# Designed miniproteins, single chains, part 93

Each design is a single chain, and the fold is of that chain. pLDDT is the mean over its residues in the fold that is shown.

## One batch from the design tools (miniprotein)

Design m3433
Fold by ESMFold2-Fast:
Structure m3433 (fold): chain A 70 residues (1-70)
Amino acid sequence: SREELRREVDAWVPIMGEIAKAVAYELAGDYEAAAEAYERAAELAASQPLVPEEVVRWLREKAEEARRKA
């Protein structure tokens, strides 16, 4: 249980890091950088069996939205 929680945290930390960068870039108006960060987050999420496919889909949609604003 504790080891399982740590494994989940280790899987999520890199994904959350890229999402945080993407949000910061969006707030700064750098939509190109935001789209790239969302794409990286989606790829990391897709590589993790513990991450729901719904999260991967959401991140890809966010990347597409940011790209349209660039």
Scores: mean pLDDT 86

Design m3434
Fold by ESMFold2-Fast:
Structure m3434 (fold): chain A 79 residues (1-79)
Amino acid sequence: AIAALRAEYYARAAPLAEELLAALAAGDVERAKALARELAELAREAMTRLLELQGKAELIPQVEAKTEEVLAESLALIE
């Protein structure tokens, strides 16, 4: 179910977000970038699963392209 997918996503994303904040506080830019990429990939995975469940798999390439674009911009802000 979609609700179960959302709960699973949050359970995985929350610890990664906490590690990202800790890395930023420590000035570990490379670790922060790696964690940001993991969070972006987790979000892409969750969205892909959602689109498959809703019969909208044709939108997956668009979601992947937009995720890469947003990730690249976000990582540039850290530097």
Scores: mean pLDDT 78

Design m3435
Fold by ESMFold2-Fast:
Structure m3435 (fold): chain A 90 residues (1-90)
Amino acid sequence: GKEAAELAARAAEAGAEAGKGGRESAFMSSAGNGVAAIAAAVGKLSGEGPEEAQRAADAANEGSNEAEKAKTGEEAIEAGRRGAEAARAA
């Protein structure tokens, strides 16, 4: 739960930073997909029980999808942060 959410938040922040590299549309979309894949994998591997791990993964993935749709790095980081908080609550 908390470790999976923390990793998902860090991945979302890293994706947002990559998007800042001056190729926002291509890089941020690619980074967002990568973050979603990592969050889903971490959710599956966390030992907290299938439903709790799935809810955490879904919340992290939702934050990553919102980060991918964000047009600024700041909004992308904020979306990832919201996903991480929702994942911790799951």
Scores: mean pLDDT 56

Design m3436
Fold by ESMFold2-Fast:
Structure m3436 (fold): chain A 74 residues (1-74)
Amino acid sequence: SATRRRVEELLERVNEIIKRILKETDPAKIEELLAEAERLIAEARRLAADDPELLLEIEIQEAMLRIAVAIAKM
């Protein structure tokens, strides 16, 4: 479906941001990247709404984002 394709596209963008955060040392840039990823996750959740499989994929990406930020802020 168009919705599934759009959610997958958003999650791919979040994954690229996660990779960037793990290599970033500038706190201001980490916060900028985090804000961008959070906006993409919010949009993905809005689109996924009632799809339990997509919601699980989104939750996994959000957990990975949280871990990446924690590592970067060490």
Scores: mean pLDDT 88

Design m3437
Fold by ESMFold2-Fast:
Structure m3437 (fold): chain A 73 residues (1-73)
Amino acid sequence: MSEEEFEAEVAYALGVMTLALARNILRQAGKQEEADRLYEEALPRLKTAYENGDVEGVLAIAREAMARAEALL
């Protein structure tokens, strides 16, 4: 596996974990519908960025999802 593939894999794992955390924060606040929308919107974008090897894009999407979750609290 190339270094670029490994770096994209690590970024994707961190992105998915960040997205799961953002979703769980909203769920704990009783915002289940918002949590589900955030996950449904962000996860496909994360997967697309990962498949394109776009590490910066993966991290940006994860950061955006967390900021959105915090703004909804």
Scores: mean pLDDT 82

Design m3438
Fold by ESMFold2-Fast:
Structure m3438 (fold): chain A 59 residues (1-59)
Amino acid sequence: AAPEAVDLALPRRPPEEVRDAVGAILSEGAARLEAGAPWAEVAADVRARLAELEARAAA
């Protein structure tokens, strides 16, 4: 485990695989909003899924 490095090394342009995954997650989030889910809840869920994708890609 890193001791607390401040180097996140964020990519300038995400790979196509990540872009496709983001699009799918956002599309599913939009469907939930149409079903009446609150924006804040859907946004939090989307952010959590995106973070999990990044963690898996980095692992």
Scores: mean pLDDT 69

Design m3439
Fold by ESMFold2-Fast:
Structure m3439 (fold): chain A 66 residues (1-66)
Amino acid sequence: SEEEEKKEKEKKEKEIEKEIFESLRAMIDSIEKLALKRAKSEEEKKEVLEETKKLKELLEKEEKKY
């Protein structure tokens, strides 16, 4: 059935998109951890956390479109 094949394809595409967003979140978390280890002051740590928070919020906003 063409309808069944279409549903299977759409399901696979959604799974791939979800995996991409999960991978991007993991990358942001890894960048955050590395940047926090390199931060020499509390001000630098705060800036890292604020920037990675903004990136995560942008990613969540984009994910909600799918």
Scores: mean pLDDT 81

Design m3440
Fold by ESMFold2-Fast:
Structure m3440 (fold): chain A 101 residues (1-101)
Amino acid sequence: VEEKAKELGDKYVEEIAAEIRRLVTDPATREQLIAFVRNAVDAIVEQALTEGVELARKTANAAVNGIRDLLRQRVSPETADRVTEAIRRGLDKLVEELEKL
């Protein structure tokens, strides 16, 4: 289960990173967002394995809010909304797949 959960985490980091690279043109903001998502995914996977999926879901929601706040300071509102929504969808899918394990 632990190995499969880590594989799911890596899969969704790559999917979300691909969307970030498509939507965000500034290299510094892109790298910061991808690092933030990697850290959030690692925390979500760890919490799903140790504390349960409800806490993992709470962490995913907190990460989405943090990303939204960061993006509002660095990109247009339209770009911030698109990037935030892409990340939210990816993290929601990760939690759903972890719940099935």
Scores: mean pLDDT 83

Design m3441
Fold by ESMFold2-Fast:
Structure m3441 (fold): chain A 76 residues (1-76)
Amino acid sequence: MSVLEKAAIEYGKKALEALENGDKETARFYATVLANLLRKLGKTDLADAIRTAIDNEDWDGVKELIEQAIKEAEKA
């Protein structure tokens, strides 16, 4: 597992914790960091999907996409 994959898992988990606590500002910040890390990992479609969900304030979609990103990074 690379440093970028470990960072993606860490920031993804922080975004999910912020969403659980109702802190959408913090969740948006960490989800944006995750999307940038996913682009560096070549996961461009996932990164774009997360950004689109954030821009649409689709927080259920943001949560599902982050959970997917964490699972994929943990299997790599």
Scores: mean pLDDT 85

Design m3442
Fold by ESMFold2-Fast:
Structure m3442 (fold): chain A 68 residues (1-68)
Amino acid sequence: GAALLDQIAAYIERHYPDATVTKVGDTTLVVTVSGTPQRLIALTLSLMGDFPDASITVDGDTLTITAK
């Protein structure tokens, strides 16, 4: 839901301030991380650990995060 996405967006903005976060509707965030592939992997693992109710898909340098 929107509340979970807002928490995830705040988490990313706080810990990965160079990431671009775009909210799409009330259920989806699109996150782009520039730099090394390891940076994207680190963010993905952090989100999987801290927000287990979110679904995360990785394509290139972009994460798509879907929450209920």
Scores: mean pLDDT 77

Design m3443
Fold by ESMFold2-Fast:
Structure m3443 (fold): chain A 55 residues (1-55)
Amino acid sequence: SPEMDAAVDYLLRQYRARGLTPEQVIADLEARKAATTSPLAQALYDRLIARVREE
């Protein structure tokens, strides 16, 4: 959805601004995904992880 894509882009810009490596970003996102029971949050984290891995 456009809303999900906007959220992904926003969060990726925040991670880049912090100077984290792709490996550190993926580790943080996987930890967040494991800690949530929300299917919508899990879908958001999956899209973020996929985008980071493609870079």
Scores: mean pLDDT 82

Design m3444
Fold by ESMFold2-Fast:
Structure m3444 (fold): chain A 60 residues (1-60)
Amino acid sequence: SSADVAAEIAELEAANAEKNKELDKLIEQNKDNPEYVEELEEQKALLDKRLKEAIEALKK
């Protein structure tokens, strides 16, 4: 049902928010390491892309 899909999307968004929070903390702690910050920012971009793809798949 649409309610079940909404619940699954909410769970995915919550998991993504938690991971982004951890990555933001690491970025803040490693400001003097630009190569590591770049890798962390790339991971954030991949998480957002995967979330979008997962949500789109659930709507089909």
Scores: mean pLDDT 86

Design m3445
Fold by ESMFold2-Fast:
Structure m3445 (fold): chain A 60 residues (1-60)
Amino acid sequence: SLEELDEEIKRLIEEMERIDKEMQTASPEERARLLEELRRISRRIRELIDEKRKLLEEEA
């Protein structure tokens, strides 16, 4: 549902904000891991936005 997609997107955005904060104090090795996590989350957010767009188009 749209509500479930919105909640998941919100959770992922909050996770990105947490990671951004952690990167400010992270070692170079931890920063590499955190960057990979950010890439993963960014891909997931894009997928969810695309899914939400399709649902909205079908409701119209």
Scores: mean pLDDT 82

Design m3446
Fold by ESMFold2-Fast:
Structure m3446 (fold): chain A 87 residues (1-87)
Amino acid sequence: AEAEIRAIIEAARPRYEAAASDERERRLVLLETLAEIVRVAARAGLLPEEEARRLLAAAEAAREALRAGASDEEIARRAEEAAREAA
């Protein structure tokens, strides 16, 4: 699990750096990377399946809101709502 998570982070690093000053792209790469980490952690038994579902729902809602050009407040709100609904 730890080695897999490290590999995911290292694979994401070039994409994050290539995004440079594109804050939206950088945040999208981060959310995508976090979702991959959550899936690996759940598969390895480091996270309860229910908690993994909540985190993945929140990450996806945040990505959709970010792509739509939502404010930081709206992104956070959509993520919290999705997590609550997935529970």
Scores: mean pLDDT 81

Design m3447
Fold by ESMFold2-Fast:
Structure m3447 (fold): chain A 77 residues (1-77)
Amino acid sequence: GMEEFRKLFEEAKRLIEQAVKALKQGKYDEAIKLAEEAVRLMDKALEETEISPEERLEAEIEAGIARLVLGVAKLLK
């Protein structure tokens, strides 16, 4: 439902922010772990069928950002 989507989305977004901070600090292993968890939670949020097209698009964008952060962290490690 909407409540589960919102909780997963907000937690994943928080993890993305933490992953970016870790990446900027050269903490690549921490950034990888945080970004992988963010991807997992966002993919779970996207399994929710009763979300608006706008919410789905926002979740897809954030999932893309998480995957980008993960890729950069792995490349720089």
Scores: mean pLDDT 87

Design m3448
Fold by ESMFold2-Fast:
Structure m3448 (fold): chain A 73 residues (1-73)
Amino acid sequence: MDKEKAFKELEEVARFMNEEAKKLNLPTALEDKELEEKLEKIKKEAEEKGVDYKELLEKIKKMKEELEKLKKE
């Protein structure tokens, strides 16, 4: 359960960041296909490394909080 939840949250954050980057015409903006390939690579590396998905969820939550702060600035 935690793995699926962590990957879903990671995907949502990454897609949100990429959409914002596209709106701002940032050079870090990726095409949807490139973003999906990057996400799959990150997921595979996380599985191979045996990361703690609970810790990953906490990091993603913190990242979302930072993104909300940047959105207001």
Scores: mean pLDDT 74

Design m3450
Fold by ESMFold2-Fast:
Structure m3450 (fold): chain A 91 residues (1-91)
Amino acid sequence: SKAKEIEEYLQKAAEIENRLTAEGKLFEAFEEAAPYLKKVADLLGIKVVKSKVETAASYLLTIAVEITLINRELNRVGETLSAEELLEIKK
């Protein structure tokens, strides 16, 4: 499923970021993680609007911000559903 592919790509991006960040290589972490973050954006239907001056950094920051905002909304919805539906079911 698309959800499983998203989870796999996010896992690969996280592994790359953790490894290179531990080495103090933040820019290299973003560059190596970018293809996996792009795959997640594509699967979620996120259209990344690039600036007139395309740099890898600006593209990566745009993708990271969009994914972060989506994760926040998914967590908010999941938390709301958990609170409302579980309380209704567990009377």
Scores: mean pLDDT 60

Design m3451
Fold by ESMFold2-Fast:
Structure m3451 (fold): chain A 63 residues (1-63)
Amino acid sequence: TVEETLEKAREAIKKKDLKSAMELIQETLKQIDALLAAGQVKEATEARKELQEIMLEYNRLLL
């Protein structure tokens, strides 16, 4: 599920595993697109907010 993928992405960020974090971010984006295509707008919006926070933390690790 998108929630499981988001949780794995957060774990990768905590471990500073940049490669796994990027792969999980990309997988989350695919899952969000699938939710939008299925009309699951609320779930997609919630997942997007979580992903934006994760991406901000990912970018901080790159600096």
Scores: mean pLDDT 84

Design m3452
Fold by ESMFold2-Fast:
Parts: C-alpha cells; sequence; structure tokens
Structure m3452 (fold): chain A 80 residues (1-80)
C-alpha cells in the first residue's frame, strides 16, 4: 500500500537522521517501528529484520550523508 510505503520511508529517514546526530536510542526505536510495520503489512521477515538491523548498525557506528541516501534509495526500490 502507498500509505505503508510512505510511513516506512518516513520512519527510516527519521531513524537515519537520529543515527547521523548520534542518537542511537532513537535510531534503534525507529528500526523496531519499521520492522513491525513491514511485518504487519505482509512483507517478509528478511526485509523487515534487515531494515531494523541496518538502522541499529547506523545508530551504533554512525552513518554518512551518502550512506543515508543509498539506504533510502535501496529501501524505496525494495518497497516497490
Amino acid sequence: SKKVREEVLKLAEEGLEAAEKGDKEEAIKKGEEVRKLLIEAGYDEGLAGGVETSLENAGEEGITEEGKKQFLEGLKKDLS
């Protein structure tokens, strides 16, 4: 659904922005919210868990502006 795709992309972007600012707790929380929403929408556990893990890793290690762009472009493609 378009609404689910838009909400997932919004939550992922918020999580990546939190990770860039060093807010690990918020990045992890957004990853958990994305996973839950993807599973409820009928996406597979591999995609949902992969997005959560990637946001957790970004929160732990930080993420570059280019890394955020690549993440969001990849996720947008996966949700198509």
Scores: mean pLDDT 85

Design m3453
Fold by ESMFold2-Fast:
Structure m3453 (fold): chain A 57 residues (1-57)
Amino acid sequence: SAKEEEEKKKKLQEEYLETSTELGIKKIENAVKKLPDDEETKELEKRVKELEKKLKE
């Protein structure tokens, strides 16, 4: 139903906002410390891209 799709989309949007914020913080920390992106940062980037694709459906 339309309601279930809207609720699912809202959850994806909330996860996207949280994950993209966490990624942003990690990238800033790495930049300030002059460190390359670690495995955790790369995993967050991958998750953000997956969520973006799901939200564009």
Scores: mean pLDDT 80

Design m3454
Fold by ESMFold2-Fast:
Structure m3454 (fold): chain A 128 residues (1-128)
Amino acid sequence: SREELIEELKELVRRLADLLVQLAEALELPQEVIDRIRAEAERIKERLEKPDITIEELIRLALSVAETALQLVDLHPDKLSKPEVQAILREMARLLREIARILEELDHPETAATLREHADYLEARADS
């Protein structure tokens, strides 16, 4: 059902936010940057707990996390050879593809295509 797809989407976005924190830690970013990303992940999780959260809001949250991850990998190419970073990027790509599948079922095929492009980019950086 639509309600079941929305609940699955919330869980995937929550996991994606957790992986963003793990990525920042694995990249060994300055503590103030890690703290800022952790605070943003907690804000995302708080928004996901709202029973009336819209699909449009879930899309914005997913895109925000994906775009932040893309920025972090572009700024830290020297850390991408770390196995821990590669594992996190591959898991993020997997979750983004799962989110895209659900969004396509919810009649958001253009956003789904964008998330798949982000997933492909993160996976390519992990495979470099």
Scores: mean pLDDT 91

Design m3455
Fold by ESMFold2-Fast:
Structure m3455 (fold): chain A 90 residues (1-90)
Amino acid sequence: MEFTEEDFKQALKLAKEQFEKLKKEIEKALKEGNKEKAKELLKKLEELKKEVEELAELAKKQGFDELAEEFEKLAEEIKKYIEEAKKKLE
């Protein structure tokens, strides 16, 4: 499937918005001691990370190097947050 530059920009915007929403929900679940809810939300965040990594590879394959770099940066930020949140569950 061929994605346009605007398709990638829209996907990046939506992924960033979803990441911020999930972070707020995870922080609330952690603060409330709801470990089950926090784990479910972290699973959704891991799914988002995988989607963002796939979009980075697709953007790079299509020659949108700057967008690929932004997706890669977002995936790394998501990965770092998942690691930090998992430590709070222990």
Scores: mean pLDDT 87

Design m3456
Fold by ESMFold2-Fast:
Structure m3456 (fold): chain A 55 residues (1-55)
Amino acid sequence: DAEELLEKGRQALLNEDYDKAVEYFRKAVEIDPSNLEARRLLAEAEMRKLQKELE
């Protein structure tokens, strides 16, 4: 379910695995597009992934 995907995404963010975090949050948004937290976390993960690419 979407909540399990959000938890997996948060764990990926803590491990700085931004690719996996984006994947999990993207799946959560696909399941529930109205979930604002999932959309916010997806945006955060995408931004952190982009910042990592700049180093």
Scores: mean pLDDT 82

Design m3457
Fold by ESMFold2-Fast:
Structure m3457 (fold): chain A 58 residues (1-58)
Amino acid sequence: MEELEKAAEAGDPAAYHRLAVRALQEGNMEEAIRLFEKAAAAGDPVAPAMIEALRKQL
């Protein structure tokens, strides 16, 4: 957790992606979308598709 949070603070898209997946596992759909948006902004090519899929569930 600490390691992922540090990487996310550094703008690492993989860290945001992993935090978003964890939020999904916890049932926090809103938080997951927020984290995928940060991953997409940091350059994650998969995050935009994940955001679209999650918004379809809401």
Scores: mean pLDDT 74

Design m3458
Fold by ESMFold2-Fast:
Structure m3458 (fold): chain A 72 residues (1-72)
Amino acid sequence: SAEEEARKAIEEASKASKEAGKKATTPEGLQNVKLAEDYITLAVSYLGQGDYEKALEYAKKGLEYAKKGLEL
């Protein structure tokens, strides 16, 4: 279901953001981790409203920034 896909994406993004947060030491890395956390928060908010399409979109953005945080 769309709900299950959104929940899984949020879980994946949250896990990646947590790992990036442990490794980020540069200002650029920390900024990307902060952006990941903000997008994940938006995804969770939309999930709670039943907007699974937006929840998935923002979860994917959260994952993207978490991955950038790991490299910077």
Scores: mean pLDDT 89

Design m3459
Fold by ESMFold2-Fast:
Structure m3459 (fold): chain A 65 residues (1-65)
Amino acid sequence: ELEKEIGLALAQMLVALGDIAMEKGDYETAAELYERALKLLQENGAPEEFIEDVRKKLEEARAKA
């Protein structure tokens, strides 16, 4: 499942970049990064708990943007 593994790795990198943007107070960029990560997690069948965690981060970023 190489495509799935790559998709999940990219999603994880996007979450990390979003977390960095949140720390910088760049909430708009964080929201964009979390949204991209969420799409990749959903497309690649990530566990619902990970999808929910990123969804909460996205909601927080959008609220602060």
Scores: mean pLDDT 84

Design m3460
Fold by ESMFold2-Fast:
Formats: structure tokens, C-alpha cells, sequence
Structure m3460 (fold): chain A 90 residues (1-90)
């Protein structure tokens, strides 16, 4: 939805600034509006991974892989590589 997209963009801006706690809050709110928003699943995983929360990050990377599938092969490859790294560090 438009609201989920706007919240995802605010989360991405917070990630760019290194404000991971703010980014997580925006991505969580985006996912409350649209649980199937693969971009917010992926970016929430990235924020959690950067904070060393590898097990939690792996859950969101897995959801992103499942949602992207064959529709976005490049996005799925990136999400899968991040998932594999999170699982190794957990």
C-alpha cells in the first residue's frame, strides 16, 4: 500500500543515516500495513544484522527470499546471500 511504501522509504532514509533503531521502527510499521512488502522485510533484516542480531535478521531475510522468489531474481539472490551470512553468524 501507499502507507507501507512511505514508511519503507522513511526506514531506508534512517538506514542511510546509520539510525538503525529508527529504521527498525519504520520497517516494523510498514510491515504492519503490508506484511508482504519484501523490501521492508529485507531492510529490517539489514538493520538487525548491522546491530549483531543475526538470528532475528535471518528470519526477515528468509521472508524476503520467500516473497521475492522468481519475480525479482536479483533481489532474491541478494536476500539469499544475506540470509546465508546471518545463519553463519547466528
Amino acid sequence: TKEADELGKKGSEALRKGDFDTAIKYFEEALKKDPNYAGSQLNLGVALFTQGKYEEAAEYFQKAVDLLGDKDPLGTKVAQELLDEAKKKA
Scores: mean pLDDT 83

Design m3461
Fold by ESMFold2-Fast:
Structure m3461 (fold): chain A 57 residues (1-57)
Amino acid sequence: STALGRALVMHDLGVSEAEAEELLEAPDTDEVLRRLAERLGISVETARSAREALRTL
């Protein structure tokens, strides 16, 4: 991900840079992603979309 892509995801989700990095690095397992999404206060679908955006941008 680029710095710009990361900043956009952080702004859209209201998460910190550290939380965005944790989301990007999370394993591709439903359990880990669900737990992370719950901790960030977002849906698992939103977490998957944000992670894809972070990896693409």
Scores: mean pLDDT 73

Design m3462
Fold by ESMFold2-Fast:
Structure m3462 (fold): chain A 64 residues (1-64)
Amino acid sequence: MKEKLIKEAEELFKQAEDAYKQGNWDEARKLIEKGAEKLAEAHNALPEVRDIIVGVDLAVLESK
């Protein structure tokens, strides 16, 4: 179900935010990548779109 994939992505993004606040930036990046992959699957997105999502989310996280 798409809803399950979206919830999994949301959970991964929350874990990434927590990891970033703790200074574990490498872990935060891995979690964002996994979350973006789940989100791309929910939308049946092409791999190129997934890479764009990962890049945008990572840039936003690092900007904080």
Scores: mean pLDDT 70

Design m3463
Fold by ESMFold2-Fast:
Structure m3463 (fold): chain A 65 residues (1-65)
Amino acid sequence: MVDSFKESATEAIKELEKVDKEAAEQIKKLLEEFVERAKSLSKEEQEKLALEVSYEIIKIIEEAK
């Protein structure tokens, strides 16, 4: 799950970097924080955190458009 999320997010970040570098950097930071926090969490907590981070990422993308 974390790997699939990371791959999808990396592709989205590359596309966003062409349009808005600041938004791309914010999403990059959120992903780094997610990966670090996920290391100490259970699978269920990782899924909840992934949903929260996904919501934050969507919000940044919506504001960048």
Scores: mean pLDDT 73

Design m3464
Fold by ESMFold2-Fast:
Structure m3464 (fold): chain A 64 residues (1-64)
Amino acid sequence: MKEAEERLKELNKELVEELKKLEEEIKNTDLSKEEIRELVLRATAEALRRIGDVLQEILEERKA
């Protein structure tokens, strides 16, 4: 097992938790459609960056 695999599992858990938080925020606040859209876009961009970081770590392990 590689250390990067454990980081991927942790990332998956974090993403699930953040999705639940986002759902609760949308449900519990009177946000406009535009505000909801911006929250979703931000969450998506942040998730993609985190995925990219983990993939980079896996690639760096391969070069060692």
Scores: mean pLDDT 74

Design m3465
Fold by ESMFold2-Fast:
Structure m3465 (fold): chain A 74 residues (1-74)
Amino acid sequence: KAAEEARRLADEAVRAGAAGDAEAALEATERLLSLLPEDRAGVLQEMDLAIELMREMGQTEIAERMEALRREAE
């Protein structure tokens, strides 16, 4: 299901970001955004949660790039 896949991809992005792997975090983010046609509200909610967690972890550069991708997709 799109909701389960969105949660999985958001978790992947957060995990990669926590490890400092910007490439993996952004790749997971792009895959998450590819689910927008199936569940726009759910995908955007998962994005907002992941961005907030990135900021809490001090990964501000990754969070800003994720936020830019979210804005472009909206």
Scores: mean pLDDT 83

Design m3466
Fold by ESMFold2-Fast:
Structure m3466 (fold): chain A 120 residues (1-120)
Amino acid sequence: MPSSIDDVFEKLLAFLSTVLSEEELKEAKENLDAVDAALDRMLTKGEAPTDEEKEKMLRLLELLAEAYEKQGNLDLARALRELKEKLEKEKNKAVALSLFIGALRAVVTEDWALLDKLLA
């Protein structure tokens, strides 16, 4: 069954809570809440994310890369930073949000083939 976005965010926060500091985890939760609101607006109203919401996506990818680096998964940390660079260069904010959500889904479901496609 396809995982709901809420399930993806819950699993991501559970993983991050084992690796990140209390302050970094609070930042990650606040940024995920903002991205969830942006996704809801895009799906219900057709509104693209703001520049501020895009910056929150970039920061979340960096926090996630740092978490995997701390766990010794250097290859995944590198892939997440490459995805962050790709997302930063993406001028279409709706496409940027779709890439970001795809990346979180790929990581949470361990779908490395999807992650590779997002980097292509």
Scores: mean pLDDT 84

Design m3467
Fold by ESMFold2-Fast:
Structure m3467 (fold): chain A 70 residues (1-70)
Amino acid sequence: SHHEKELRRALEQALAAVEAGDLVAALSGLHEAMKLATGETKELIERAYEALKAGDAETARRYLREAMEL
């Protein structure tokens, strides 16, 4: 569906930004992903967002990868 493709794209963009150290792009991508996601996927994205805001890029990356596996 359009939502699934947009969500996947937002998650891929957020992960790439986290790996590049681009905090602004990463938080923006996670925020867009949170609008598109529901249930367990949304919870994982919210956890990634909070981890990244706390400066924990490794934890944010792990939650993003888990969300992408759902």
Scores: mean pLDDT 85

Design m3468
Fold by ESMFold2-Fast:
Structure m3468 (fold): chain A 68 residues (1-68)
Amino acid sequence: SMSEEVLKEAEERLKELEEKYGPSLSEAQRRGFRAMAGVLLHDIREHNLSREQAEKGIEAIEREVLSL
């Protein structure tokens, strides 16, 4: 389904962000990142977020990580 594709793409992109920025973050900041990622993935699964909404969520998480 389209929701399954959106979820899979979001999971892959969030994993790439964790791999890219994770080594530069403290343990507390990494936990914060995983919490934000978990909320976004939950919203995609349970609230059927569109691809555009999921992409905006990922961009928001990346901006927050860059601010840490």
Scores: mean pLDDT 84

Design m3469
Fold by ESMFold2-Fast:
Structure m3469 (fold): chain A 81 residues (1-81)
Amino acid sequence: SSSWEQALETLEKEIKRLEEEAKKLNDEEALRYVKQAREYAKKLRELLEDPNATEEELQKVFNETMRYILKAKRLIDEKKK
């Protein structure tokens, strides 16, 4: 297993956690960010299975997945105060 696969598994678990929290809070904006994170995580998984995928492509998609996770997390954490 690659370090990318382990990172992706961690991201997928966080996305699921955030989706559940956003649904409980009925936060449509957080849910939109979770949806974007899921779409980029799926793209990252596809790239990991693609022998022609470049390190630059992997890094860009990983960064976008992280960006949307962080956006959703900030909204959820603010509402949990």
Scores: mean pLDDT 86

